# Ledger of designs, part 33: designed miniproteins, single chains, continued (2)

Each design is a single chain, and the fold is of that chain. pLDDT is the mean over its residues in the fold that is shown.

## One batch from the design tools (miniprotein)

Design m5115
Fold by ESMFold2-Fast:
Structure m5115 (fold): chain A 96 residues (1-96)
Amino acid sequence: SRTDEIIARLERLFDDWLAYVKKELEELAKKGYSLKFIEDFARYHLRLFRADLERRVAELEAQGMSPEDIARVRAHLDELYRRLEEEVQSLVEKLK
C-alpha cells in the first residue's frame, strides 16, 4: 500500500541519516572538536531531522491521506524518534 511504501521510505531516511551523523561525529572527534560541540552538533541535527519528518507528515495530511493512515505513519515515527534518541546517545557515549 501507499502507507507501507511511506513507512519503508521513513526507515530508509532513518538509516541514511544515522549513517551520515555517525560519520560526521567521528570526523569531528578526529579533528579534535570538544565533546560539548559534538553533543550540540548531534542534538541540532536531530532537531532538524525531526522537523523535516514532521513537515513530510503535514504534507501527507494536506494531500488528503486518511486519519487512520496518518495515525499509522505517526505511530511508526514515534518509534523512529525513540530509536534516534537511543542511537545518537550511544554514538556520543562512544566518543567519550
Scores: mean pLDDT 86

Design m5116
Fold by ESMFold2-Fast:
Structure m5116 (fold): chain A 83 residues (1-83)
Amino acid sequence: TATVTVTVESADPQATADLFLSLGEEPEVLSVEVKVEGNTVTAVITFASAEAARAFARQLRAGLGRTSPTELKITVLSVEVEE
């Protein structure tokens, strides 16, 4: 078991929070907690395996500091992994 904490800025923080919550439907995800503060969304995602958590964090870190071209305009601010 490992936890990934990701903080993002979004033009639509509620839709972004819903997107993170939908990750709870994935078989590798045990729980998702989301906090919305203004335009900032923090998600704490617990994975069944450390490998799944690291893979997810690696994808997010590839976008670190870059703004997504989607309507949500998501910018990843930080990604932390705790195993």
Scores: mean pLDDT 79

Design m5117
Fold by ESMFold2-Fast:
Structure m5117 (fold): chain A 84 residues (1-84)
Amino acid sequence: SEMEKLQEELNRLGKEMQEIAGKIYEALKNNSPKEEIEKLVKKLEETIKRLLEVASQIMSPEQVQELAETLKRDLEKIKEMIEK
């Protein structure tokens, strides 16, 4: 069903998001160039945007808002680590 495809896509995007976050952490740990880290952050932002678009098709508006706020907070923490 279309719903099952959306749920599978949501799960896939969630895993991709975690993988990108892990790569950012490793890049920071290894003192990688800022430009490389910024490229990963941009990819993370695009993945989060796509995740929320898919989530909006299968979750309530309230659940999507809560997820968006959680992901925004996590992204802000990552950006803070990069700027220091």
Scores: mean pLDDT 86

Design m5118
Fold by ESMFold2-Fast:
Order: C-alpha cells, then structure tokens, then sequence
Structure m5118 (fold): chain A 99 residues (1-99)
C-alpha cells in the first residue's frame, strides 16, 4: 500500500467507527473524528512531499494517533473499535519499516 492510500483508508475507517458510535458514545465518536481529520492532514503532507523520510514520519505519527484513539475507545468499553484502531496502527508501522 502507498502511504497516502493507507493513511486515507485509516481515516475513512475511523470516520465509519465514529458514525457507528455517534448516538451511543458521542464523546468517543468526536475523538475518532478528530483523529481521522489529523490522518487526512498527514496524507496531504505526504502528497506535497512524497519523500520516504516524510512518508515514514507521517505514518509513525498516524500510528501514535491511532493508539491514542484505541485507548479512548477501550476506556469507553468499545473493544472492537479499539482492536481495529490498533490493527491500523500496526499496518502503518509495518509500511514505515518497508520505506
């Protein structure tokens, strides 16, 4: 996967999780939405400077954002959302190692 494509895929999956939680856990949903917006900004930065160094940095930063989102979801009792966020973080870290 290209870094931009994976970052946007992760952002879209976080937005879907936020939509699912919007009525039951609006605070968790809002934080997942904020995380998705940040990942989209990282994708834009990689598009503007597609160097391996910038891509690696943005992927690692996004993985940290996803781990924070996972902690928030887990604290709210949303184990499935937390697991998905952690899986996405691992995929971003793996791609960063391949660059």
Amino acid sequence: MRAVELLREAAERLRRLAEELRESDPEVARRLEEAAELLERYAELVERDPSPEVARRMLLSAAEVLREAARIAEAAGRAEAAAEARELAARLEELAREL
Scores: mean pLDDT 84

Design m5119
Fold by ESMFold2-Fast:
Structure m5119 (fold): chain A 67 residues (1-67)
Amino acid sequence: MPVDFSLPVEDLPLTAEGVVEPVAQDEALLAEAVAKNPEAKPEELDVPADTLLGQTKQLLLEKKAKE
C-alpha cells in the first residue's frame, strides 16, 4: 500500500547515542537478561561485547568513569 505522508517519524529505539536497530540476536539476549532483572537498565545487563548493546555499554561506562 503506497503512502505519501510518511516516513520518518523515527519509531526506532533511541539510545543515548541515538537511533539503533536491534538485531535478532540482541533481542534474544535482552529477553533473557530482562527475565532475570526486569527492572535492570541496559548498562546492568550482561551482553557480549560483539553486540551493539555491549559496545554502547562500554562507551557509556568509559565516559562516566572519565569524568
Scores: mean pLDDT 54

Design m5120
Fold by ESMFold2-Fast:
Structure m5120 (fold): chain A 64 residues (1-64)
Amino acid sequence: LEVGDIVRATVDVPALTPEELELRVGDLVLVEEIVDENFVRARNLTTGRTGIVPKSALERVSRA
């Protein structure tokens, strides 16, 4: 994953803290920052919210 990538959520992810981003399967997400090897800061394009999500919950969209 790279900053500027649009990726898809592959699993539901709850937001347990204000810093975390809730994801639902199929949500489109813009990667805004690489936090570390396991996490990114992203914007959920479906909800408009931003937060930290695990990279393992995301996959690159190969086609439009």
Scores: mean pLDDT 79

Design m5121
Fold by ESMFold2-Fast:
Structure m5121 (fold): chain A 100 residues (1-100)
Amino acid sequence: MKVEIDESLSDEEQEEQVVKILGEVMKKYEEGKISEKEYTEVLKQVLEFVRKLALKKLSEEETKELLEKTVDSAIAVLKSKGLYEMAEELEKFREELLKE
């Protein structure tokens, strides 16, 4: 599943689109309309997009700290819901996301 954000909008409007996409994909997963794999791929795309937005306003170091906190929080939420396979995939993606 490909995440499409309208990059012609303001940074704030792009952030609102991210929140909306996360809500919609979570609902689709809970309704059994998408696989755990598709849900994980959307989460990865959202994290990469958040990194891109953060780099416009924050230093590389501040962006890395924000992403680290954000992905660790997401992993904790997934584990609390019993979604251990998704959590493991995000833990693997964390290393790539924080790579530079």
Scores: mean pLDDT 75

Design m5122
Fold by ESMFold2-Fast:
Structure m5122 (fold): chain A 85 residues (1-85)
Amino acid sequence: MTTLEKFGKRVIEKYDKDGDGKLTAEEFAEYVKDEVLRGLNLTDEEILELARRAIERFSPDGKLTAEEVPLAVAEIVREAIRKQR
């Protein structure tokens, strides 16, 4: 298991509320709000939109696996930085 897969598994363990071993856009948005984009002036709606776009890009099934979580996080951080000018 890679360091990135371990990271993804920890995020899923904490935020996976339905216990399927994957993150929905809503569950991933909670993680992003709490731990990734904490302290940025983004609305819950903007964070959810970023989460949905990241999932659409990296997951054909519409839910993030542990291996996809770090890729989705990198995409969200990149887009959030761009929004700050």
Scores: mean pLDDT 77

Design m5123
Fold by ESMFold2-Fast:
Structure m5123 (fold): chain A 79 residues (1-79)
Amino acid sequence: SLEEKVKEHEKRAETYEKLARQAEQNGDYDKAASYFEKAATEYLEAAIEALQLGDVDKAREFISKAREYKKRAEELKKK
């Protein structure tokens, strides 16, 4: 279902977020940036599916997280 797709994208995003933070702690900034970009992409997919369900508030949360992680990836690429 569409609801299951949202949950799967959110779950994948959370996994990439954890991997990104771990890589960042290890000083592997290129790897961390890559994982934050993957997390942002998953949150954008979740936002699209949430909008299709009419859940505007949830979509806004996902878009906010995607923007934050894209910004963090850009910052890490400069290190």
Scores: mean pLDDT 89

Design m5124
Fold by ESMFold2-Fast:
Structure m5124 (fold): chain A 101 residues (1-101)
Amino acid sequence: DEAREQVLKRAEEKIKEMEKEGAEEELIKYAKAQLYLIRGDFKKALEYAKEAGGELKEATEEEREVARILAEELNVPEKEALEAISAILDAGEKLKEKYAK
């Protein structure tokens, strides 16, 4: 899918720009978590999300639905997709509060 390839390229370019500009390590790790999620590498996505401060919490119905769709689309275990999504969302909330954006 050309659209997916373009999203991946833009995400990689954004991460390189953040590293070059000396962005906070937590923000770079959060961006990497999102990149690996888009790539379908949920194990790496979860690892980077945890490094960004994301914790595994009880999943919402919305998170479960998104995880199911991504797991079906990428042919990966739903549990791995759910854990990655939940940790990324938790990291995002914490970083948004910390950086007041």
Scores: mean pLDDT 78

Design m5125
Fold by ESMFold2-Fast:
Structure m5125 (fold): chain A 76 residues (1-76)
Amino acid sequence: MLEEKKKKVEELLEMIARGEELEKLKEKAEELGFKEVVKALEVALEEEDELMKEMSIGVAEVALAVELTVLERELK
């Protein structure tokens, strides 16, 4: 269970690193129940300024990294 969730968080981080479409990232995050990531991606999708869009994507990455750290701690 927790190992599968960790794998899904790692998949999302890889998708962001590859520059996957924001809509696809949001759908994946919604399926996994990562509400903070979904919120950050929604802001990025509505943002017209490229720098602010990149910052919102960065917030999603940080939220995923925090979730990964929590999951790694729980798996030990």
Scores: mean pLDDT 79

Design m5126
Fold by ESMFold2-Fast:
Structure m5126 (fold): chain A 74 residues (1-74)
Amino acid sequence: MLSDEEKAEKLEKELLAHWLAAADAASRAGDTARVAELDALMQETGRRLKEALEAKDLETYEKIVRETKARIDA
């Protein structure tokens, strides 16, 4: 079974890949507003993920990743 730290790392890698794909697509389309929105979202998400990881709160970490991926897909 994966440790909590290994699960968090896997979730972060999946989120980063998802964000990079969305940011690249928006950049290629010239959608400057969407690029700015995605950048701001990831800066805030990174802060929240760091706080959850430092608090050893994997449930909150998983929730943040799930909600952020949903917002990227919207």
Scores: mean pLDDT 83

Design m5127
Fold by ESMFold2-Fast:
Structure m5127 (fold): chain A 60 residues (1-60)
Amino acid sequence: SSAVEAKIEAIREQSAEQKKIGLELLKRNNPSISQEELDIVAKTIEILTDQQVKALKAAA
């Protein structure tokens, strides 16, 4: 469905922007945070986004 595809695209774009802002804020507020810790947070956000997309496809 084109409607489901558009919704998935919007969610991916929103998640990417929120990830970017969130990681910048984490780095700014936690100067001792390592790149490895930031990578774990980024990976977690990506996994959650993929789960949302999978759920939307299953519900369509």
Scores: mean pLDDT 84

Design m5128
Fold by ESMFold2-Fast:
Structure m5128 (fold): chain A 78 residues (1-78)
Amino acid sequence: AVPKRKSPVDGAELVYDPETGEYISEKDGLKLTEEELNYLTGKGTVKPSKEKLEEVKEKLFEEGVEALKEGVEKVLSK
C-alpha cells in the first residue's frame, strides 16, 4: 500500500516517492522526508536543515495556518 501522510502546511495528502524516500505535496511541491515530517509533528528528533524549516514557515504564512506556524517558529528558534 502507498503510505498516506498529510502536509504540516495545509493538511493536503502527500505522495510518497520510494526512489528518494520523500513525501511530495502536489499542491505546492514541498518535499519532506519521513524524518522531517516526524520532527515537524513532534514525533522525531532529526532536525531538518534551517533552509527546509524556513521553506515550511514561508508556506505556512502563505496558507495562513496560525496553529502550525507557532510550532514551526518554535523549531526555528532552536
Scores: mean pLDDT 68

Design m5129
Fold by ESMFold2-Fast:
Formats: sequence, structure tokens, C-alpha cells
Structure m5129 (fold): chain A 93 residues (1-93)
Amino acid sequence: SLAEIIDATIAALRAAGYTEAAAVLEASREALLANPDQAAVAATLRALEAAARAGDEVGVERALEELHRLTGERRFFEVAVELSVRHLHRVVS
């Protein structure tokens, strides 16, 4: 179910250290379950889970940006920007 996909994605994010992304996803649970495009939400969450498990920082950022597009929840975009800034600082330092 979509609820199980949300819970699996939250667990994967927490295990990978994406605590802020996990918190936004948990706070957005009801909005995700009520989203008219359940298939797109499920596909994006599976991509986010896979990226988190693989250590794919760019994949995590892209999936969070897509969750913002699908839900209108700006906090997903804010977390994606913060991760992008941290990634850039790591590459240039």
C-alpha cells in the first residue's frame, strides 16, 4: 500500500541520516495519502528510498524536488536545496 511505501521510505531516510527529509515526509503523510496522483507519489517515494539506501545524494535531492512538485509542500524543496548546498561544499572543500 502507499502507507507501507511511505513508512519504508521514512525508515530508509532515517537509516541514511536524512533526518530532516524523514521528518518532512512523516509530517506530509496525510497529504501524500490524499494526493490525486497516487501512482506518481508511490514511484517517487520508491526512487527516494532506493537513492537513500544507495547513498545517491543527487537522487535523494531529485526525488524531494519531485515530491514538492506533486504535493506543493515547500518543505520538500527547502530540504533538497539544503542537501544540494552541503553536497557543493563537500565537493569544493
Scores: mean pLDDT 85

Design m5130
Fold by ESMFold2-Fast:
Structure m5130 (fold): chain A 75 residues (1-75)
Amino acid sequence: LSEQIINDIIDSLGRMAYSVSLLIPGTTEEEAKKISELVRKISEAELKGDKESKEKYKKELQKKIEEVDKKSEEL
């Protein structure tokens, strides 16, 4: 794939993650941006075949979603 197509796919996935994150009650714009950024990094690592970076960012994303989910339950 050309880098331009890869970047367009990553950007689209990041935008979707941002929008969906804002639907979770109590999620701030800052938290939604962080989730979006992690989704972009995971997607980029996967498309480039970087398994180490992909695992690292997947763990960070899972932890961030768990934090947001806990806050939602406390509301």
Scores: mean pLDDT 79

Design m5131
Fold by ESMFold2-Fast:
Structure m5131 (fold): chain A 72 residues (1-72)
Amino acid sequence: SEEERRRVLELAELEAVRKALEKAKELGMKILSIEVERTDEYVKATVKTDEGTIEVTVSVEEARERLEAMEA
């Protein structure tokens, strides 16, 4: 269960960062920095760009469902 929790959090972080970077790329923004906040319920990725800030949140529940689908 502890190992599963770590894998879920790692997937949530990867997905949050990926989604934030994809959004910045679609909008043609230059990426300046990336910040990640981890909690028991979600992971939030904040991407600072030359034209503004992009925030993406992935819930631990969403990441768990995705991990289970990948391992099925």
Scores: mean pLDDT 81

Design m5132
Fold by ESMFold2-Fast:
Structure m5132 (fold): chain A 102 residues (1-102)
Amino acid sequence: SEELKEIKGLAGDVVEQVAKKRPDVKEELLKTFSELLSSDPEELENRALEIGVSKEVNELDIEALLEKFAEEALKTIKDKSYINKFLGTLTVLLYKLKLEEK
């Protein structure tokens, strides 16, 4: 739907902003985002488990995930050590968006 496309666009804009502010992680971040966009729901679920995303984050709805994703983006801009939490939240967000496409 158009709403799902808009949310994916917003996620892409946030990723691009983090990449612009953190050139040191830009290539890794953009490559990972591209891989996540091409992943199916099972691959996204497995990747979230590998990253070690908490049960609390996995249970958030799309709106709460967007808020957390934006907060983690700001933290990653200030401190690159937050990159794995940022990518974890992004993975769960994309997983839920892909489930809604069915």
Scores: mean pLDDT 83

Design m5133
Fold by ESMFold2-Fast:
Structure m5133 (fold): chain A 103 residues (1-103)
Amino acid sequence: AAAEATALANELQEYTDSVLSRMNKMARELGGLPESYELGEEVGELARRLDAVSKQLIEQMKAAAADVEKSRALKEEGLKLAESALKEAEKIHNEGLAKAKAA
């Protein structure tokens, strides 16, 4: 049903917004450290890419609102992309904090 597809799109949007908020916080923290500025920019770029891809997936879900199974598959893809991006951002954040501590 169109209502179910809309609910799935909203769930992906809420999760992606949460991940982007966390990634942008990491980017700002690293950007404030002279030794880790470039790593902060790398996290910011990952956040921009995730935002762009997630918006595309959500629009595809909205366009295909009658196809609930397609919306479920797109949501699963979006969640995996967001989780992967967050994990990479956390790795870069930890590296940046270690560089700042060593300086």
Scores: mean pLDDT 86

Design m5134
Fold by ESMFold2-Fast:
Structure m5134 (fold): chain A 69 residues (1-69)
Amino acid sequence: SVEKVQKMIDYEEKVIGAVDAELAALQAQIAAQPVPDPRLTLRAGLLEFVRGSTEYLVEKLKEKAKKLE
């Protein structure tokens, strides 16, 4: 149903918000370092991948919601 799809979109939007907050904090930490920590840069890359994958999922859920009326 449209209602169930909308709840999924709302949940995934909150996940994106949480990832964005963690990425902002992590990027600030990396920028403050005199020598880059490869563990932090790897973590940032993984979070960027998760963000992109979640954005794609939200786009597909929105397309599905439009088709369900």
Scores: mean pLDDT 85

Design m5135
Fold by ESMFold2-Fast:
Structure m5135 (fold): chain A 104 residues (1-104)
Amino acid sequence: EHFVETRLAQIPNDLTEEQKKSLIQRAEAVVEQVKKNFSSLSIEEKRTALQTLLVAANLALDDKEKAKTYYETAKKIFNSLPENDPDRLNYEHALNIIGKKLNV
């Protein structure tokens, strides 16, 4: 849990501006995919999408509306994952951290 919090806090410092833009573009594509094709996503695609959205939400905290959209999309994906997903607690912890930063 503390490890996940530390990782999220450091991500913005470890990424170049070009890498941040690329990640945000991927997050936007994921949001659109979830809106149009959520039921067709595999469990592995959901996990990848969730990870992308969690990182993007943390990077976009200066744009509250954009960060909130990524957070809400990530939460929708999280709620669709199996209860026995091995990384479920890690995803829940990341969502709680981002949610607190967004005051949701």
Scores: mean pLDDT 76

Design m5136
Fold by ESMFold2-Fast:
Structure m5136 (fold): chain A 80 residues (1-80)
Amino acid sequence: SRAEEVVRALEEMAKKAQEAGDTLAANSARTVAQYTRLTGDPELGARGARAVADLAKYHGASPETIKALEEAARRAEELV
């Protein structure tokens, strides 16, 4: 389902955030993935992915981390 595809994108986003050491962004992406799976709402997941990318930017993550998470958010958005 499309919601499952968005969940996979969010799980990949969480993995990238965790690899970068951004535990807050990683946990936020996992939470969004859980709600996306629970609700079956891919649009909620895509909006949540964007919010996670914005969160990383807001708290001053590295430029490389921000780029990776913005790319992950774009992938989720393209699924909806």
Scores: mean pLDDT 87

Design m5137
Fold by ESMFold2-Fast:
Structure m5137 (fold): chain A 100 residues (1-100)
Amino acid sequence: SMELKLGLEIVEELEELVPLLKYPFPKEVFPDWEKKVPNPISLSDIKKMIEEGKIKSLEELMEKINEMVDNILKYYPKDDVMYQLAEEARKKAEELFKKA
Protein backbone atom coordinates (compact mmCIF):
# COMPACT_ATOMS: atom_id res chain seq x y z
CA SER A 1 0.00 0.00 0.00
CA MET A 2 1.02 3.63 -0.56
CA GLU A 3 2.76 5.45 2.29
CA LEU A 4 0.40 8.22 3.54
CA LYS A 5 3.23 10.81 3.52
CA LEU A 6 4.10 10.08 -0.15
CA GLY A 7 0.49 10.51 -1.29
CA LEU A 8 0.15 13.81 0.60
CA GLU A 9 3.48 15.09 -0.84
CA ILE A 10 2.29 14.34 -4.41
CA VAL A 11 -1.02 16.20 -3.85
CA GLU A 12 0.86 19.14 -2.22
CA GLU A 13 3.16 19.46 -5.27
CA LEU A 14 0.10 19.49 -7.57
CA GLU A 15 -1.59 22.14 -5.34
CA GLU A 16 1.55 24.31 -5.69
CA LEU A 17 1.69 23.81 -9.49
CA VAL A 18 -2.07 24.38 -10.11
CA PRO A 19 -3.62 26.28 -7.13
CA LEU A 20 -6.84 26.84 -9.15
CA LEU A 21 -7.56 23.07 -8.85
CA LYS A 22 -7.12 23.03 -5.03
CA TYR A 23 -10.77 23.68 -4.03
CA PRO A 24 -14.18 22.58 -5.43
CA PHE A 25 -15.73 24.81 -8.12
CA PRO A 26 -18.54 26.89 -6.50
CA LYS A 27 -22.10 26.42 -7.89
CA GLU A 28 -22.72 30.20 -7.91
CA VAL A 29 -19.85 30.65 -10.42
CA PHE A 30 -20.34 27.33 -12.30
CA PRO A 31 -24.12 26.57 -12.23
CA ASP A 32 -23.87 23.99 -15.06
CA TRP A 33 -20.88 22.13 -13.50
CA GLU A 34 -23.05 19.32 -12.03
CA LYS A 35 -24.88 18.88 -15.38
CA LYS A 36 -21.57 18.24 -17.22
CA VAL A 37 -19.61 16.64 -14.33
CA PRO A 38 -21.42 13.85 -12.39
CA ASN A 39 -18.59 13.26 -9.84
CA PRO A 40 -16.75 16.55 -9.09
CA ILE A 41 -13.34 16.04 -7.40
CA SER A 42 -10.76 18.68 -6.37
CA LEU A 43 -7.20 18.27 -5.05
CA SER A 44 -8.51 19.01 -1.51
CA ASP A 45 -11.07 16.17 -1.93
CA ILE A 46 -8.26 13.80 -3.02
CA LYS A 47 -6.12 14.90 -0.03
CA LYS A 48 -9.04 14.14 2.34
CA MET A 49 -9.50 10.70 0.70
CA ILE A 50 -5.79 9.91 1.37
CA GLU A 51 -6.07 11.11 5.02
CA GLU A 52 -9.25 9.00 5.53
CA GLY A 53 -7.59 5.86 4.03
CA LYS A 54 -9.89 5.77 0.97
CA ILE A 55 -6.86 5.98 -1.39
CA LYS A 56 -4.35 3.26 -0.44
CA SER A 57 -2.05 2.99 -3.51
CA LEU A 58 -0.35 5.16 -6.15
CA GLU A 59 -2.61 3.46 -8.73
CA GLU A 60 -5.77 4.54 -6.82
CA LEU A 61 -4.29 8.06 -6.42
CA MET A 62 -3.63 8.33 -10.19
CA GLU A 63 -7.22 7.14 -10.88
CA LYS A 64 -8.59 10.03 -8.74
CA ILE A 65 -6.22 12.58 -10.34
CA ASN A 66 -7.29 11.34 -13.82
CA GLU A 67 -10.97 11.66 -12.78
CA MET A 68 -10.39 15.29 -11.64
CA VAL A 69 -8.50 16.12 -14.88
CA ASP A 70 -11.10 14.43 -17.14
CA ASN A 71 -13.90 16.42 -15.40
CA ILE A 72 -12.10 19.71 -16.23
CA LEU A 73 -11.39 18.61 -19.84
CA LYS A 74 -15.15 17.85 -20.27
CA TYR A 75 -16.22 21.25 -18.86
CA TYR A 76 -13.73 23.69 -20.45
CA PRO A 77 -12.95 24.26 -24.16
CA LYS A 78 -9.44 23.27 -25.38
CA ASP A 79 -8.34 26.93 -25.68
CA ASP A 80 -9.17 27.69 -22.01
CA VAL A 81 -6.32 28.13 -19.49
CA MET A 82 -8.11 25.66 -17.15
CA TYR A 83 -7.95 22.95 -19.84
CA GLN A 84 -4.17 23.52 -20.22
CA LEU A 85 -3.63 23.51 -16.41
CA ALA A 86 -5.54 20.21 -16.09
CA GLU A 87 -3.24 18.58 -18.71
CA GLU A 88 -0.16 20.01 -16.88
CA ALA A 89 -1.43 18.55 -13.57
CA ARG A 90 -1.77 15.06 -15.15
CA LYS A 91 1.73 15.27 -16.68
CA LYS A 92 3.26 16.39 -13.34
CA ALA A 93 1.47 13.56 -11.47
CA GLU A 94 2.84 10.99 -13.98
CA GLU A 95 6.39 12.39 -13.48
CA LEU A 96 6.05 12.25 -9.66
CA PHE A 97 4.78 8.63 -9.81
CA LYS A 98 7.84 7.57 -11.88
CA LYS A 99 10.05 8.90 -9.02
CA ALA A 100 8.04 7.01 -6.35
Scores: mean pLDDT 81

Design m5138
Fold by ESMFold2-Fast:
Structure m5138 (fold): chain A 96 residues (1-96)
Amino acid sequence: MSELVQELERAYKARDEVALYRAAVILGYHLPSEKVLQLTIKSMKTSYPPPETKNAVDQRLLDIIAKGLRDGYLGKALDPKYKVVTEEAIAEAKEL
């Protein structure tokens, strides 16, 4: 869990959208319920990153995290553009 959170923060700071989405999918896959998924997405939008760093680019990165969390929880990508990366990230999540 700690290593996955560190990877999410690293990818966010690096503006690495693919790594950020992959880390979010792996985290989302391990969430215990849809209620926890919705609370995690809400918490992220209100607390992460700190308000002082929020701009248009950061909002896009937050949307990518929310998308990854949802797709990981569902076990599939809703956007066909993310299908392959989601399948690979879920395969990795099953090993964790």
Scores: mean pLDDT 73

Design m5139
Fold by ESMFold2-Fast:
Structure m5139 (fold): chain A 102 residues (1-102)
Amino acid sequence: DPEAQRRAARDLVEDIKKALKELMEKLSGAPPGATAEKEIDYSGRRVTREELGRALREELQPLFDEAKAAGYDVEIEFEFDSAPGADELTLTKVKITVTKKA
């Protein structure tokens, strides 16, 4: 279902956007080089590689670029319970790490 896949990707983007905002707020009073992280459990949410790739390029990368311009480096890790090269991915966790520029 293309709409369900687009909705799953949208929800993922909103979760990451919220986490990024919270981590940046947490680090606002911290010294340069300070790091904060958040792990989001997805418990096997299904997303396609196509929709995830679109969300990363079109929605998440601009947010990370804005954070970098504001003095924060952002790293994101996706954990999947899926075979490498599978079209449909079973997302288990997202870890977002924010570092205040040194």
Scores: mean pLDDT 81

Design m5140
Fold by ESMFold2-Fast:
Structure m5140 (fold): chain A 89 residues (1-89)
Amino acid sequence: KEKEAKEMVEISRAAAELAASDPRIPPEAVELFRESAEYAEQGDLSKAAAKFSAGMLLLVARSIEDPSTTPLVRKISEKVKEIKEKFKK
């Protein structure tokens, strides 16, 4: 539980930071990732996951409309994998 919450916080914060670094990404996606981190900090992993999924869905929808944003979606996915691998141990 504690390890899962810390993992989710780190994932959501990293996603928010990466999304905020690209001006082509709507602020709503950044806010969803920030809300995900806040819920994870409170131990509400279900709400954290729901907010994170909503943020990712918004990013994917944006990359379909503007394929130049696809590398950012890939960077976020790669960062999620790195964090998950770190927390496996």
Scores: mean pLDDT 82

Design m5141
Fold by ESMFold2-Fast:
Structure m5141 (fold): chain A 66 residues (1-66)
Amino acid sequence: KEEEIKEILKHFPNFELVVINGELGVKSLLDGITVSVSDLLTTPVEEMPAKEHKAEYKVLSEMLKS
């Protein structure tokens, strides 16, 4: 799972894989915001902590779901 996420993130140079309290997550280098992978998959875009670049989070979430 971690390796698959890293492969997806190669297409998103402004995101990096992180570990948050023992869970996989992503950090946006654009906003400095971190989101767990589970939150990225289940949280509506409008409820995400990201204030800008929500379109990038949506595309990333869609790729992670496939």
Scores: mean pLDDT 69

Design m5142
Fold by ESMFold2-Fast:
Structure m5142 (fold): chain A 70 residues (1-70)
Amino acid sequence: MIIDESDEEVEKAVRGHLEDARAALEAGNTREASIHLVAAQVLLTSIKDEERREKLLAEVRELGAQADAA
């Protein structure tokens, strides 16, 4: 199985959703931001590297807090 490459690809997808969520928040589109954050959280379950997953989860939680405050 292509496990290591899959983790890198999943991380790129998660980061893409985090960027989209941030852009949506800047535009005042809280609903759109929430959709991207949920997608990022689902993708995190596919990351096998605990350290990588934990780092990305922290970023998702930070943006989620910003969305909830908006």
Scores: mean pLDDT 78

Design m5143
Fold by ESMFold2-Fast:
Structure m5143 (fold): chain A 78 residues (1-78)
Amino acid sequence: SMRLQKVEELLQQIIDIAKKEGVDPDTLQTLENLGQGLLTLLRVGAPVSHLLAVLEDIRKVSPPSAEPLIRQLEQLVL
């Protein structure tokens, strides 16, 4: 799916920004796990409430510089 591919690309860009900004390995692993969780929810057609919860968790653990990518992710997912 083009949508899933674009979501995966945005998630990778968020992780790349976090790495460049020196975010700790445990937080990076949390971001990777949340990204995989979001992709799983999208594949099974989960409710918007579940998608919103994972997106907010991604926002909370991401650096502020990733906010424009998180906004793109929201527009694509919601």
Scores: mean pLDDT 89

Design m5144
Fold by ESMFold2-Fast:
Structure m5144 (fold): chain A 61 residues (1-61)
Amino acid sequence: MIEVLREAALELGLDEETIDEIIKKAKSPEQAAVMLANAAIEKGATVDEVGEAVHRVIQRR
């Protein structure tokens, strides 16, 4: 789960430092997912683009 979220966030243009800080501060994997999605949306991604990136990463496994 966390690895999929990390890869999706990188595809959406988040930098590694931002991703690591969010994962470190999150109290659960579910909270990390929400925080990473919100950060991507603030950078200009749409909700649909976030979903597509996650789907693409899962398909590669």
Scores: mean pLDDT 77

Design m5145
Fold by ESMFold2-Fast:
Structure m5145 (fold): chain A 123 residues (1-123)
Amino acid sequence: SLVDNAIKIHKEIQKDRSLLLELAPLSLRELYRGLLNNDPRYLQVETVIRLLREAAEERPDLRVLDLSNMPVVTDEILEVIAREFPKLVVLNISGNTNVTQKGIDALLKNTPQLKELLTDGVG
C-alpha cells in the first residue's frame, strides 16, 4: 500500500540520510543543502514556511517529511505542515527543541491520516 511504502521509505532514510537530498521535492532539497552549508537564511522560520509551501505545490501527495534536527522548526511550522500536506503518513521532527506538546497535540488533531510521528528530543 502507499502507507506501507511511505513507512519503508522513512526507514531507508533513517539508514541513509543522503536519500533526503535524492527523494525530497526540489524546495526541500534546497532547505537540506542550505542547512548542511550552515547558511543562516535557512534558519529563518519564514524561509522554511515558504519552502514547505513550494514543496506542497510540487508534491501535493507527499507522504514522508523529515525535518529532524532543525531547531528552526516551531509549532508555527507544524501548523503549516498540517495545512499543506493532507496526505502525510510519516513526519520526523526529532531533535527540534522549540516544538511544544501543544504544537504536537494541534498537529495530531489536524492530521488524522498521520501514522508515524517521531518526536525523540522534542521540547
Scores: mean pLDDT 84

Design m5146
Fold by ESMFold2-Fast:
Structure m5146 (fold): chain A 78 residues (1-78)
Amino acid sequence: SLVEEARRAVEEAAEALVRVKGFSREQAERFRREALAFLDRLAAGDPEIQAELAELGLDAEEAIRLFTEALRRALAAL
């Protein structure tokens, strides 16, 4: 699923922050927690997020896909 793909990308990014960028485990865990919380709100159809996405012409599935793509592009650039 899109959410499962996004979750995996977040976990890979958190690991890469420690291994490649020298982040502490605490910093990487904070990033992971915040990114997953945002993803959970997006997947749950949070009305505030949905309203912002609609102004951009995006639905939740498109936003999750773009989030995952952006994160994977950032990982590839490390």
Scores: mean pLDDT 83

Design m5147
Fold by ESMFold2-Fast:
Structure m5147 (fold): chain A 65 residues (1-65)
Amino acid sequence: SMVSQQLLGIGLAEDLRLRGLATYEEVDGKIKITIHIRDERDRELAEELNRALLLAGKPPPTVHD
């Protein structure tokens, strides 16, 4: 369901934040997420978050390699 996808996205975003890889910023009433990719696991988490956000109708995060 959409609710399950949103909860998954929140969980993945929190995991990235705890690893120090995600930064949250509110710009013009929208939440902007920036992720720094350090290894293959970070890339996998970023891809999972991106898919979860897209399924929930949210904008994708900004990703830096």
Scores: mean pLDDT 63

Design m5148
Fold by ESMFold2-Fast:
Structure m5148 (fold): chain A 91 residues (1-91)
Amino acid sequence: LEEAEEHIEEALRALEEGDVERAREHAERAADILLQELRKATDPEVREELFLALAHVQEAIVALERGDVEAAREHLEEALEYVRRAKELLE
């Protein structure tokens, strides 16, 4: 999950720098990692947090495609919170 968290943080950094393309690339990689982790997870609480994280990353990607940078930032921030919650459950 650390790698997914890092990619979400890099996507947020890219948006701060106005690099929408780099933000999309990092968001797409975070989505792929979260999907792989969701497929491996068997704990219902971990699966719920990962599902919500993935959903928000996917919504951020859609927002970026529409040029809605503020919506993308908000969804990436929500995704980051859910990834961190999933990590805490795996301690």
Scores: mean pLDDT 88

